# Designs tried in a protein design run: designed miniproteins, single chains, continued (3). Part 103

Each design is a single chain, and the fold is of that chain. pLDDT is the mean over its residues in the fold that is shown.

## One batch from the design tools (miniprotein)

Design m11569
Fold by ESMFold2-Fast:
Structure m11569 (fold): chain A 118 residues (1-118)
Amino acid sequence: APAPPPEIEGLGFNAESAAAGQAAVREFGRILGLPEERIEELAARVRGGVDALEVIKELAKEKGYSLKLTRVERREVAGRTLTLISVEALSKEGEVVGRLNFFTEDEAAARKILEIIE
């Protein structure tokens, strides 16, 4: 599929894209200060068909962090109806360690994200 328009790309990671899922996992791994070998191992799981948010959730749990849903918004951008989802990773002390933004046109993909973060 062609890359999304720049105005949509600025909204975060496309939840329907395995390439965007790999990028989200790499970004989260960098935020957590993981070695590059570990980051690429996690990205390879997404390439192999594992959901990027499942990988992120497992990694957050391993590090003792929680994921918090901070935004769910339905918005029209460049003539397309998108669901925008923002997730924050919180330390045990409740400090924001990182933030990831996702978008999707697919209501089933949006629903899956919400189910994973619950």
Scores: mean pLDDT 78

Design m11570
Fold by ESMFold2-Fast:
Structure m11570 (fold): chain A 64 residues (1-64)
Amino acid sequence: MLTPEQRENAVRAMTEAKYSPEEIKEMLIKAGMPESTARKIAEDYAAGKMSLEEVATLIVELTS
């Protein structure tokens, strides 16, 4: 279980990285998300409907 500080640090590190939508999709799948859901999230991110901070928070929550 991650502490709140560890979670915030992980989200910040991810938002500072220049990840492509493809890399985000692969990270979500690796974190245990179904392919269909991961693809939808990556598409929403690519379209500007989701921020990198929102995606990073979701990945951290799935891996904690």
Scores: mean pLDDT 76

Design m11571
Fold by ESMFold2-Fast:
Structure m11571 (fold): chain A 74 residues (1-74)
Amino acid sequence: ALSAAEQALLDQGKASVERAVATMRARGWSEEAQRAALEGLIADYAGLFRSQGVAEANVEAIVAEMRALGDRLL
């Protein structure tokens, strides 16, 4: 289970995914380009969470939720 602090990180990550998709869609990016950009964004967030001492299982849970949101929006 995620702590309150980790839940806040998930909420922030999801908001970032939503903004990125909206921006790329407004700019007319291809689905392939959008998926590549989202994977880069998610990888950057995973690295950030690990650097903050988030346990690996919780990093995996957070990035899985961010990726699932991206898939639903694309």
Scores: mean pLDDT 86

Design m11572
Fold by ESMFold2-Fast:
Structure m11572 (fold): chain A 80 residues (1-80)
Amino acid sequence: MLDESDSHPITSLPDALLVTARYMERYGLSPEEVARLLRGMRDALEAAPGVPPEVIESVRKVAELMEEGATPEQLRELAG
């Protein structure tokens, strides 16, 4: 259960995009479901006093892409 690789924090936009794409592929999540999860995560991160602004911005950008119906393939292309 304790795995440092699985607990990778969203520190950059490419990391956020890749993690989101992998979760969508693994669990068959829809863009709408992921957008809802990311909105909840953004709210939680904004409430946390130790979170860097760039992490919040990364989550916001991925949430916007998911609201537009981005696919896992599109997220991976955007990540590089």
Scores: mean pLDDT 73

Design m11573
Fold by ESMFold2-Fast:
Structure m11573 (fold): chain A 80 residues (1-80)
Amino acid sequence: SLEEEYEKLKEKVDELLSKMSEEERKKVYEKVEPEILKIEEEYDAKVKAGELSPEEARLLFRVEANKKALEIAEEELKKK
């Protein structure tokens, strides 16, 4: 389910962030924030267009946002 996918992604993101310094976490958040805002705008537009229900959009947004956060966090860790 999307809820299970979200929980697994969140757990992986939290684990990677826990291994980072405060400075590294700040860099991840600075990169993630504009990407999350773009994803949120995309799903808001789909809800307004009647393509997705608000409930479906929230779940899909959470999954996609955490996939992006995981990608960015992994890239920051690889720079060491």
Scores: mean pLDDT 82

Design m11574
Fold by ESMFold2-Fast:
Structure m11574 (fold): chain A 91 residues (1-91)
Amino acid sequence: MKEKVIEIVERLAREGVTWEEFEKPEHAEERELIEKYEKELLEKFEKPETRKEAIKEHVELMVAGLRAAGVPEAVIEEKIAKLEADLKKLE
């Protein structure tokens, strides 16, 4: 599931699909897969034992989407650093 969701997110970001476009029926199957994966990540995040895994997977998905959208590496690194700082506060 994770690999398929990453592939979908990368494609959508690369194609510059807007939120309005993504809400259309032609993207319904892709939305269902993403929503299912996000729900699984949220359930993992709520449990202390799997929280770190959920955060790691979320970061992987975010980075994949940002790179595919052409966001500069420096900006991606800044976003990762901010998330790491936020994670440290949850220690």
Scores: mean pLDDT 76

Design m11575
Fold by ESMFold2-Fast:
Structure m11575 (fold): chain A 73 residues (1-73)
Amino acid sequence: ALTASQKALVEQLEELAARGERPDEDLQKKMQNELAAAAKSGNFGAVNVLLSWMMMFGIEPSDEVKAAIKEAL
């Protein structure tokens, strides 16, 4: 299950995708932070959802996020 902040982020990403728009720098930073938080909490479902959105928009996870995912596995 997604946290409230992760759900709000996904709703914003869904609206952007529906309009053919890309996340701005603030939303990209929020995507990185929420993905790291999901990995650290062991919420694999949230990790999968957020990674799929990043891949859809062509956004590469940061080295810090990659480390957090590796530590969670």
Scores: mean pLDDT 81

Design m11576
Fold by ESMFold2-Fast:
Structure m11576 (fold): chain A 115 residues (1-115)
Amino acid sequence: AAEIRRKAEEARELVRRAAELLREALRAAGEDRARGKELLMRAAGLANRAIELALEVARAGGVEEAREVLREGLERARAIAAEAAEAAKEHPGAAIAEGAARGIAAAFEATLAEI
């Protein structure tokens, strides 16, 4: 129980940090391409780590806790993808952030379907 809670909390923190990096990358769109790309790669890494922890939580019997983490990740990534899609209408560089956010959302959605 305590181990499941601790890992779920760690996974949620990684989800939130990944979302913050996605938003930072979106703000960097059109201003600093190299920084934007680095932020997107870091966001993807944190999202993958969150998925790994969520799967560990699910395997340990915390299926509901894992689903909550993955749903939060999916919701945050979808929201950022929508923001980036809107920004891409005026700033084409935002399309890269949209693609990254959509990819992260798809990873959370696919993982949620497996548990």
Scores: mean pLDDT 89

Design m11577
Fold by ESMFold2-Fast:
Structure m11577 (fold): chain A 97 residues (1-97)
Amino acid sequence: AEKKLEEFVELALKEMEKVKPELEKLKAAGDLEAYKKLFLEALEKAVEKAGEKLGIPKEAVEYFKKALILGLENASDDAAQAEAEKYLEKAKKLIEE
């Protein structure tokens, strides 16, 4: 069971909910570049806070951040998506094993 990874993701998502009103405001204004910047910065901080609260190793948190940022910034690049999946697997191993 990937319970620890699931708890980590759920906690990170709860931290992201705190910036939702500001993200929705930027989206409504059509400022997609500011939306993307705030989303990525908030995501990185949410992952770091979730990792700290759950005692996830810093190395696993860094791999998870790399996977998310690489995947989101390179959504149309299949090679970058494959690289992001490799970072996710490294994070998963450090979290669960």
Scores: mean pLDDT 78

Design m11578
Fold by ESMFold2-Fast:
Structure m11578 (fold): chain A 69 residues (1-69)
Amino acid sequence: SSASAQEQREKQAALLDRQLDTLRDLAKLYNNSELAERIDALKASDLSLPERQARIRELVSEFEKLLEG
């Protein structure tokens, strides 16, 4: 890739932030304050990109269960 590792990390961080914003909007739409608070805490955390990505996957799984139940 022609992009530097730093540029790639910044783009990944921005993508994850956008995913968190989308999940936050969904939590608000479904009136789920617990999920909204967890998302806000994750956005404020200093977790690494892989850890943040893993937490986002967990949140997505919980939203999928919420939509089916």
Scores: mean pLDDT 80

Design m11579
Fold by ESMFold2-Fast:
Structure m11579 (fold): chain A 83 residues (1-83)
Amino acid sequence: MKKVTVEVEGQVPAGAATLVLEVEDSNGKKSTSSATGAPGQTVTAKAEIEVEGDDIVKVKARLIDANGQVTELEEKEIKVTAE
């Protein structure tokens, strides 16, 4: 098995906000992480997932502000190659 670490950065708007990172493998296994920051700060969320063999990992990031508004930041697929 290979361990994959995904990091996403987001800048916190004028109110406090939480960055939520979800990482999903091709079998639907999910790993979730969150980071909360003060206004104007850059926060980093880090999530880890283990894959067996070659896989495609889907990454989704969302920012939730102090008013509960959700902003989608990133959705990407990462190809993972195992030996």
Scores: mean pLDDT 75

Design m11580
Fold by ESMFold2-Fast:
Structure m11580 (fold): chain A 73 residues (1-73)
Amino acid sequence: MERVRQTALTLIDLGLEAGEVPLAEAMAATGQSAGTVRQAVGLILEIAKEIVEKEGAENLTEQEILDKVREKL
């Protein structure tokens, strides 16, 4: 879990959390395997969904959601 958590924090810091970036670029930027990067993206999305469901999507910017994800990691 520590490696996945740290990878998730790095992806958010680099703006690569959206999953629109090629997997190879995210792997190169983090130094992590494809499996670890995919797990980290999945963790970010899971926490983001919980935040949106609790607070409402209309009341949050993308940046506010990401800041809250970082606090939960």
Scores: mean pLDDT 74

Design m11581
Fold by ESMFold2-Fast:
Formats: sequence, structure tokens, C-alpha cells
Structure m11581 (fold): chain A 72 residues (1-72)
Amino acid sequence: SEEEKIAEEAFREAMRKFSERVQKLIDEYMKEKGLKKRPSSEEFYKEHKDEINKILQEAFKEAVDLMEEKLK
């Protein structure tokens, strides 16, 4: 349905933003630690689980807000 397509697009966009924010967080982490080599996603997730979960929660909230805007 059209509503389902809007929901799918909203969540796809939110996940794209989530990925961008996580990459920025990794870049900032590398700068803070003076790392020249990018950490693995597994290592980074273990050390920054709470921060990554907050970014994910924010992305889902943005998806919900976008859906509400487009479905009204």
C-alpha cells in the first residue's frame, strides 16, 4: 500500500542517517584516541554500545516523525 511504502522509505532514510552518525562517531573516536587505523565495527560497538543505541533510538524517532508528516 501507499502507506506501507511511505513507512518503508522513512525507515530507510532514518537508517541512512543512522549510518552517517555512526561513521561520524567513529571519526571522532579515532581523533580522540589518535588512531590511524579505523576500528572494526565489532570492537567499536562493544566499547560504545550505549552511544550507538542512543543514535539508533534517535533514528527511529526521526522515522516515526517523517511517517506522521507524510501520512497526514
Scores: mean pLDDT 78

Design m11582
Fold by ESMFold2-Fast:
Structure m11582 (fold): chain A 97 residues (1-97)
Amino acid sequence: PGLPAWSAEELVERIRELKRAAEEAGDEKRAEALGKALELIEKRPDASAREVLAVYIAAEMVVLELPEEELEEIIEAWAKALGIEPEYLRKLIEEIK
């Protein structure tokens, strides 16, 4: 059960499309966060699809500006879904802020 696995390259192109859409909509905060996410991915050209997706999720979490308690619950949920450590996702969020 689940969606087909996306390649890292397909996910990067999707993030670029979402950044362009944010720029066109005048959503400067989302455009900036997605831009920083793409910069982080460029530092790791051999990043797996899971790692690219983790960076994308971190960018969206930065955009949401959630209270700390709600942010921690969402970090735990996404880390579990992605099979990564919550601390890794927190570090990505800090890098994008």
Scores: mean pLDDT 80

Design m11583
Fold by ESMFold2-Fast:
Structure m11583 (fold): chain A 93 residues (1-93)
Amino acid sequence: SKMERERAALFTAAGILIAAADVLKELSKRGSPELAQRVTAAADQLQAAARQLMAELSKENPDEAEIAALRAQVDALAAELSRLGRQLEEELR
């Protein structure tokens, strides 16, 4: 069904974001200590929210309101980490 495909896509996207956050944490070690600390904090928050989203999606009866709230939180944290990733790219040039 459409809902099953949308949930599977969201679960996959959350997993990709967790992996991307780990890559950015590793790359941040090559930048300034201040930026590395900010990247690590944002990445840890994103990974925690993404894991909560994946856990909710994995329930037999997922809470759609909780999924919507966690998705919004993941989107906001991903945007912040993306912004920090751009700053890191500029610093490593």
Scores: mean pLDDT 89

Design m11584
Fold by ESMFold2-Fast:
Structure m11584 (fold): chain A 68 residues (1-68)
Amino acid sequence: ASDEELLRGAEGALAGARAALATGDGAMKSTSLYGAQEVLELGAKGEARELAEEARRLATDGLSKAGL
């Protein structure tokens, strides 16, 4: 994937994690966590990596604290 595609994927994963927190949707939690992991596995760097790591952290810590 291109750096632009990885950045878009990371932004999508972060938006999905935030939406899951707002809606209480456990399926969105799983999807956002998967998306963040995929972006990191594809070798995301710079901003894309930072956003993907934030999405993963929010999906694991933030959503778990919300009961998701």
Scores: mean pLDDT 79

Design m11585
Fold by ESMFold2-Fast:
Structure m11585 (fold): chain A 87 residues (1-87)
Amino acid sequence: SPEIAAALAAVEAAQKAFELNPSPDSAFALGLAYQKLGLAYEAAGQLAEAIDAYEQAADAFRLAGNLAEAVDAEVQAGVLQIKLALR
C-alpha cells in the first residue's frame, strides 16, 4: 500500500538520522515514524506488524525521554495483541 511504503521510508530516514546523530530529538522523530508505521499496518489489518511497529515506537519514545508517548504506544500494541488473540 502507498501508506505503508511512505511510512517505511519515513522510518528508514529517521533511523539513519538517529544513527548519524543520536539525540532525544532524533529518537523522538524515530518514535513518531514508527507510530505512523504502526497506524498504517493497523489500517491494513496487518496486526502482527502493527504490534512490532508500536513496540519500536515505545522504545524510541523512552530513549527520547517521552514516557507518556511510550506508554501510549505500549497500550496500542497491547490492544492489538488482544485483538489478534481473539481471532
Scores: mean pLDDT 91

Design m11586
Fold by ESMFold2-Fast:
Structure m11586 (fold): chain A 66 residues (1-66)
Amino acid sequence: MSRKELVELAAKGAVALVRNGVSIEEAVERAVKLLTSHYGIKLSEEEKKEIKKEVKKEVKKKLAEA
């Protein structure tokens, strides 16, 4: 899975969590953890921070569009 695909899928999952009353920060954390676990993706601490930042930006964009 590409980084772009991971960010898009995580953002989609996080948006669903936010709509169910989860905070943006918690939704991003849960979505990234779920996807990396499900697809067996190993991330360094630095990569994890970068991906979470990108996912948070995408979530905010998707929420602003809704």
Scores: mean pLDDT 80

Design m11587
Fold by ESMFold2-Fast:
Structure m11587 (fold): chain A 58 residues (1-58)
Amino acid sequence: ARVLLPDGSYIDIDIDDILLEPLSADEARLLGIQSGYRIIGFNKPIEGIRIGDVIITS
């Protein structure tokens, strides 16, 4: 899947290789986004992202 990072860059990832947690409405608001996910773990390391990074869903 293609995901938009908060810095305006795009990354192509296999979502099956990562563990995602939905952002709460309050967390999304504090980050200035409508909705997204936080990366909480990896099944396989992915270049360009780390645990705690936020991805924006369109």
Scores: mean pLDDT 70

Design m11588
Fold by ESMFold2-Fast:
Structure m11588 (fold): chain A 97 residues (1-97)
Amino acid sequence: MTPSVEAQLVTALGLEAIAEEDEELSELLKKAVKAFNEGKYEEAIKYLDKVIEKGSRGIQALALAVKAAALEKLGKYEEAEEYLKKAEELGLRIPKA
């Protein structure tokens, strides 16, 4: 069992794309990942919603995937599945677990 697999994926897959888009988006995603790692899932979702509003297709896909992970931690499995599917539709490659 590996804790924070979703956070590691966000860090590895997102940082390069974020650095090329916008400094504000980079800060919002860093705050979202930090809140997620601290167990503040509702706070993480608030930052992710702002990223989804402002971000490019790739950044939106990443933010949607992290939002899905946060919703799973809150027990909102149906909502999590919807957001994960949206992330896949935007072209996010989700590795097989």
Scores: mean pLDDT 70

Design m11589
Fold by ESMFold2-Fast:
Structure m11589 (fold): chain A 88 residues (1-88)
Amino acid sequence: TEALETIKEASEEEIEEAIEIVVSKFTELSEEEKEKLKGVLRGLVEKTRESSSLEEVLDRFSEPESREAARKLLEEIAKEIKRIREEK
């Protein structure tokens, strides 16, 4: 998928910047919760880079709600990576 390819082609700097931007949109979260979310998103990105498809990444989540949440987060990260690249 487009999100998978974007994440695989991204540099570590682009990934970290995209994660910071995505997490900053969660205004309801405390600073401690934001740091935990950053860790979760870094783990998701790492697994995505190792996978052949987005579906392969999402199959690791047994719960449908968790799978949908992970998909949306990865799509948002990919969107922010594209935005960062357009600004360079």
Scores: mean pLDDT 78

Design m11590
Fold by ESMFold2-Fast:
Structure m11590 (fold): chain A 83 residues (1-83)
Amino acid sequence: MEAKELAKKGLEEAKKGTNEGAKKGGRLAAEAGSLGIDDPEEGKLALEAGLEAAKSSKDGEGAASGTAGALSGIGALVQSGSG
């Protein structure tokens, strides 16, 4: 699964409004970042997925994974917009 697909699926999981969905969404967003985001659209999608997962998580595990995904997305956006 490519970074864009992982980020997209992560956002869908986070949007479910469940703690399990948030944890899975955050994890998928972090994995998308780990694969290397080469497109600003993918970076933004991973950032949004990570932020939604962090906001929706009811424990630290999902929040940590969401934050990692968001940071990877920010990095991609900075490289694309200001690099």
Scores: mean pLDDT 68

Design m11591
Fold by ESMFold2-Fast:
Structure m11591 (fold): chain A 94 residues (1-94)
Amino acid sequence: EEEKIKKAIENAYKTVKKYMKEELGFSEEELERFEKIYKEIKEKALKEKYDDDEIATLAYAGLYSVIENKPLEELPFEEQMEKFMEIFKPYKDK
């Protein structure tokens, strides 16, 4: 179970961080903020045994939080899913 959670966390982090660096041109300060948010998400995911969907949703919500400069707590779960789908829509290209 922990191995699955760790893999999901690593995959989500890698995907979002790559997008931030390569496509959005995020600054070092913005990347540090995302790193802090992601560390918090990682600790909660391991403690609470989050599933893949929960981890992915929170990782993308973390990215959205950095982009909009809003805390995660201000984003309802349903709107978080909608927003990350729009943000990553171009990356679903075949």
Scores: mean pLDDT 65

Design m11592
Fold by ESMFold2-Fast:
Structure m11592 (fold): chain A 73 residues (1-73)
Amino acid sequence: LTKEQVLFAVAAEIEMIGLQFDIEHSDDENVKKEAIERMEEIVREAEQRLGPDHPTVQRLQKRLEEMKKKLEA
């Protein structure tokens, strides 16, 4: 892992936590949709920067799928 990859991974995890908070605590469906779209962008960037087999990418993908499931329920 490079220093840049570590810093990106930490920043991505923090942003994902904030977006999850918005999905779980917002009453605005538009805020939830925008949060999901941003999570999808973060996962895409992480796959490009770290590779699809990286543990951080797998965690981000799992979090995104869990949040999508909450919106469907």
Scores: mean pLDDT 82

Design m11593
Fold by ESMFold2-Fast:
Structure m11593 (fold): chain A 110 residues (1-110)
Amino acid sequence: SLLEKLGKLLESKDINTQLKAIEELTRLLRSADPEVRLAAIENLTKALESKNIEVQKKAIEALTEALRSADRAVLEAVIEALKKGIQTAPQLLNQVIGALLRGIGELLDL
């Protein structure tokens, strides 16, 4: 599948390839299909484990974009991804915490 291919691109040693994969995953977060959105969130969670800060930052930005969703399952998946980001992206902790607090606020408004 496209999502499986994007997951493999996130394992690339080329930062530009990883960043392009995140851009495509960010596009998939706008899919009408909730299953596609959830799978994109799972791949973006994997990107938070990157040793490259720019890749981690772009993944956090993409997950923050997913917080615009009115879908409870998508919001819960983003919150879980950001919770993992606390451990995997310590240099971006303020951005991760800010996004996490926003996600909790959006979930409470449902």
Scores: mean pLDDT 84

Design m11594
Fold by ESMFold2-Fast:
Structure m11594 (fold): chain A 61 residues (1-61)
Amino acid sequence: GLLLEVGAQELGVSVAELRAFLAEHEDLSPAELAELIRERFGVDLSPRQAAGMREAYRASL
């Protein structure tokens, strides 16, 4: 959906790459996911923003 497209654009990846990344890291907490995104993509997301991105991914399955 639109939120995944916006998230992918902010991270500098395709929607397909973002979906694959989120699928690989389903077991992480929102805070751990936000920290991993910062380390891998150089983008500083709040845990709430990371949770919203994952929720959009899960809703799109």
Scores: mean pLDDT 82

Design m11595
Fold by ESMFold2-Fast:
Structure m11595 (fold): chain A 80 residues (1-80)
Amino acid sequence: MELAEVVKEVETGITDEKEDEELVEKLNEEGGKIRNEDDKVVQISVSKKAPGVLEIKVVAETEEAAKKAADELEAKAKEL
């Protein structure tokens, strides 16, 4: 396929389901901003993989663009 995909798991340690959901919403909003700033980023999705564990998935035209976006979102998740 022509697109690069990067998936990251971020362990937040959050045990409250509502806090996990709020973090997912915030990260998806931040992902929307990254996508608007970098035309090479095609899709960003953040989801809850397990309690206290988030999955960040980035699809981009290049592996470098996908990794950059995923790293920015991981950094934001850790700014809790």
Scores: mean pLDDT 79

Design m11596
Fold by ESMFold2-Fast:
Structure m11596 (fold): chain A 74 residues (1-74)
Amino acid sequence: SLEALREALEKQREQRFNEIKEKYKDKWDIIEQGRKDPSLKEEANKAVREIFNEDKEAARELFTYQYEREKRKK
């Protein structure tokens, strides 16, 4: 069914998101801290740029999925 296909694709995207997040955990933790504390915004922005510079495709997958998750919660 279309629902089963959608669920399988969503689960695959979530697994990929978690894999990339774990690989870049130290930088991801800085990014999350920057969202809570404006004084860390520059460090958070630097961490985002470092992930994009190391692996642009992984960065796109990571941040696109995070944006979609936050949009679904709101």
Scores: mean pLDDT 82

Design m11597
Fold by ESMFold2-Fast:
Structure m11597 (fold): chain A 55 residues (1-55)
Amino acid sequence: MTLDELAEISAYAAPPARQALAETRKTQDLGTSNVAAAKAAWEAIKEYEKKKAEE
């Protein structure tokens, strides 16, 4: 994996993770926020890889 690919994946995953953190922080607890952010980032990475493989 190249640095450019890592940067692109990070940029693609970071916004969903930040949004999940903001929403769950508004709700209740930081542990839940971290789990939601990690899940959102992982799903974004999977979608990115799927699109690359499909196209």
Scores: mean pLDDT 63

Design m11598
Fold by ESMFold2-Fast:
Structure m11598 (fold): chain A 62 residues (1-62)
Amino acid sequence: SMLSELTRLTLQYIEAVKDNSPKVPELEEQYRELLEKMGYSQEEIDKQLHTLKLNALRHKEL
């Protein structure tokens, strides 16, 4: 399901952000594509990514 894919990408993205990994841009692009398929706007996607980056630093629930 798209929710399972979103969860997997979210976890991979959080790990990559914490590690300052070169994978961050690739995972961010995959995340954007998935959210666009789900009907989110670019502004909403940007807000979600900002929240994920903050949560990655805090390792809190998303």
Scores: mean pLDDT 78

Design m11599
Fold by ESMFold2-Fast:
Structure m11599 (fold): chain A 65 residues (1-65)
Amino acid sequence: SSLKRKAASLYSAGSINYAGADVNRMLAERNPENREKYLRDAEHSREVSEELLEEAKELEKEAEE
């Protein structure tokens, strides 16, 4: 169904943003002059990841009904 395809797409996007948060945390440690910027970017990517993964779960639930 289209809902299952949408959910899969959102899971992929969520995973990418989750990885982006980890990368930005690592960059914060390697670049102390820009630490605060990278930490903000990491937090933003984490929030986006959580929102996308929750939307994906809801779409999967809807598709199974």
Scores: mean pLDDT 84

Design m11600
Fold by ESMFold2-Fast:
Structure m11600 (fold): chain A 72 residues (1-72)
Amino acid sequence: MATDEEIDRAVKEIAVAVYKTVKNWPEEYAERLLEILLSVKDPEKQREILRAVGNSDDPEEAVKKAEEIAKK
């Protein structure tokens, strides 16, 4: 029923929602992280981004690291 791309998007949206809720992020950083994750198709880059974000408590630093990984 759902395409692989739709499932990938849903998983990324859930991951971002979890980080936003757990870390109490402002909406702007959650939206930026989701956009970055949606732009990345390489599974290894996605894992690296999620790991970097999970290990950071500062939303600006987390998003900056995600952008740097995505730009490779």
Scores: mean pLDDT 76

Design m11601
Fold by ESMFold2-Fast:
Structure m11601 (fold): chain A 59 residues (1-59)
Amino acid sequence: RRNQIQQLRDQSDRSRLGSQRNLQLSQTQGPSPSLLNSSRASLNTSDVLDRSAQKLSDD
């Protein structure tokens, strides 16, 4: 259980960092639908992984 929670959190952190980087690039280079879509997908993945880790921790 703890190993699964740790892996989910690590994946979530990685996805969140990717999202942040894509948002920063979008702001620097001007609006890019590709970068925004990638950022949103990474945030959604991070949120799902965090929620799964939280459920495993609570259960």
Scores: mean pLDDT 76

Design m11602
Fold by ESMFold2-Fast:
Structure m11602 (fold): chain A 76 residues (1-76)
Amino acid sequence: SDYDTIINQFASQMQTIISQAPSSIQSALQSRSQRSINQIRQMADVDNASVDDVQNYANYQIARFKAIVAQWTANI
C-alpha cells in the first residue's frame, strides 16, 4: 500500500541519518525514530489520515532529524 511504501522509505532514510550521527546519540535517535514510525502507523490505521498527510509528517520528521544530526556534528 502507499502507507507501507512511506513507512518503509521513512525507516530506511532514518537508518541512514542515524548512521551519520555521533555514536553517543544514536540510541536516543533510534528510539525517537521508532516513536515517529508508531505515529505514522496510528495516523494511517486509526486517524484515517490521507496519504499526503502521512507523507508530510514523514518528511517533517526526516528534516527534524537531519537538523539534529547537523547540530551535533557542527562542532567537529
Scores: mean pLDDT 83

Design m11603
Fold by ESMFold2-Fast:
Structure m11603 (fold): chain A 96 residues (1-96)
Amino acid sequence: SSLAQALEELRRLAAELVARAREAAEAIAKLPEEERDAAINAAGRALAPLVAQMRAIVDAHQSEELTRLARDALAEALRLLTGDDELIEKELAKLE
């Protein structure tokens, strides 16, 4: 079914998002503190196309299961990169 195909694609994108965020977080942790904010912003911009693809799938299907999967992946990626709870909540709201 179309929904099953969307779920499989979204799982792949979600795994890629979290993996790339984790890799970026590990690289950022090795930087001097004064360089970390710029690096976090650069990582966010690099991941934005992937998040946009996930949002397009969620928007096309209006499925609670797809919305939760995308939200959970985005929340994990943001926690790995920033730890800013207010920013995390703001970005998650855009998926609804």
Scores: mean pLDDT 82

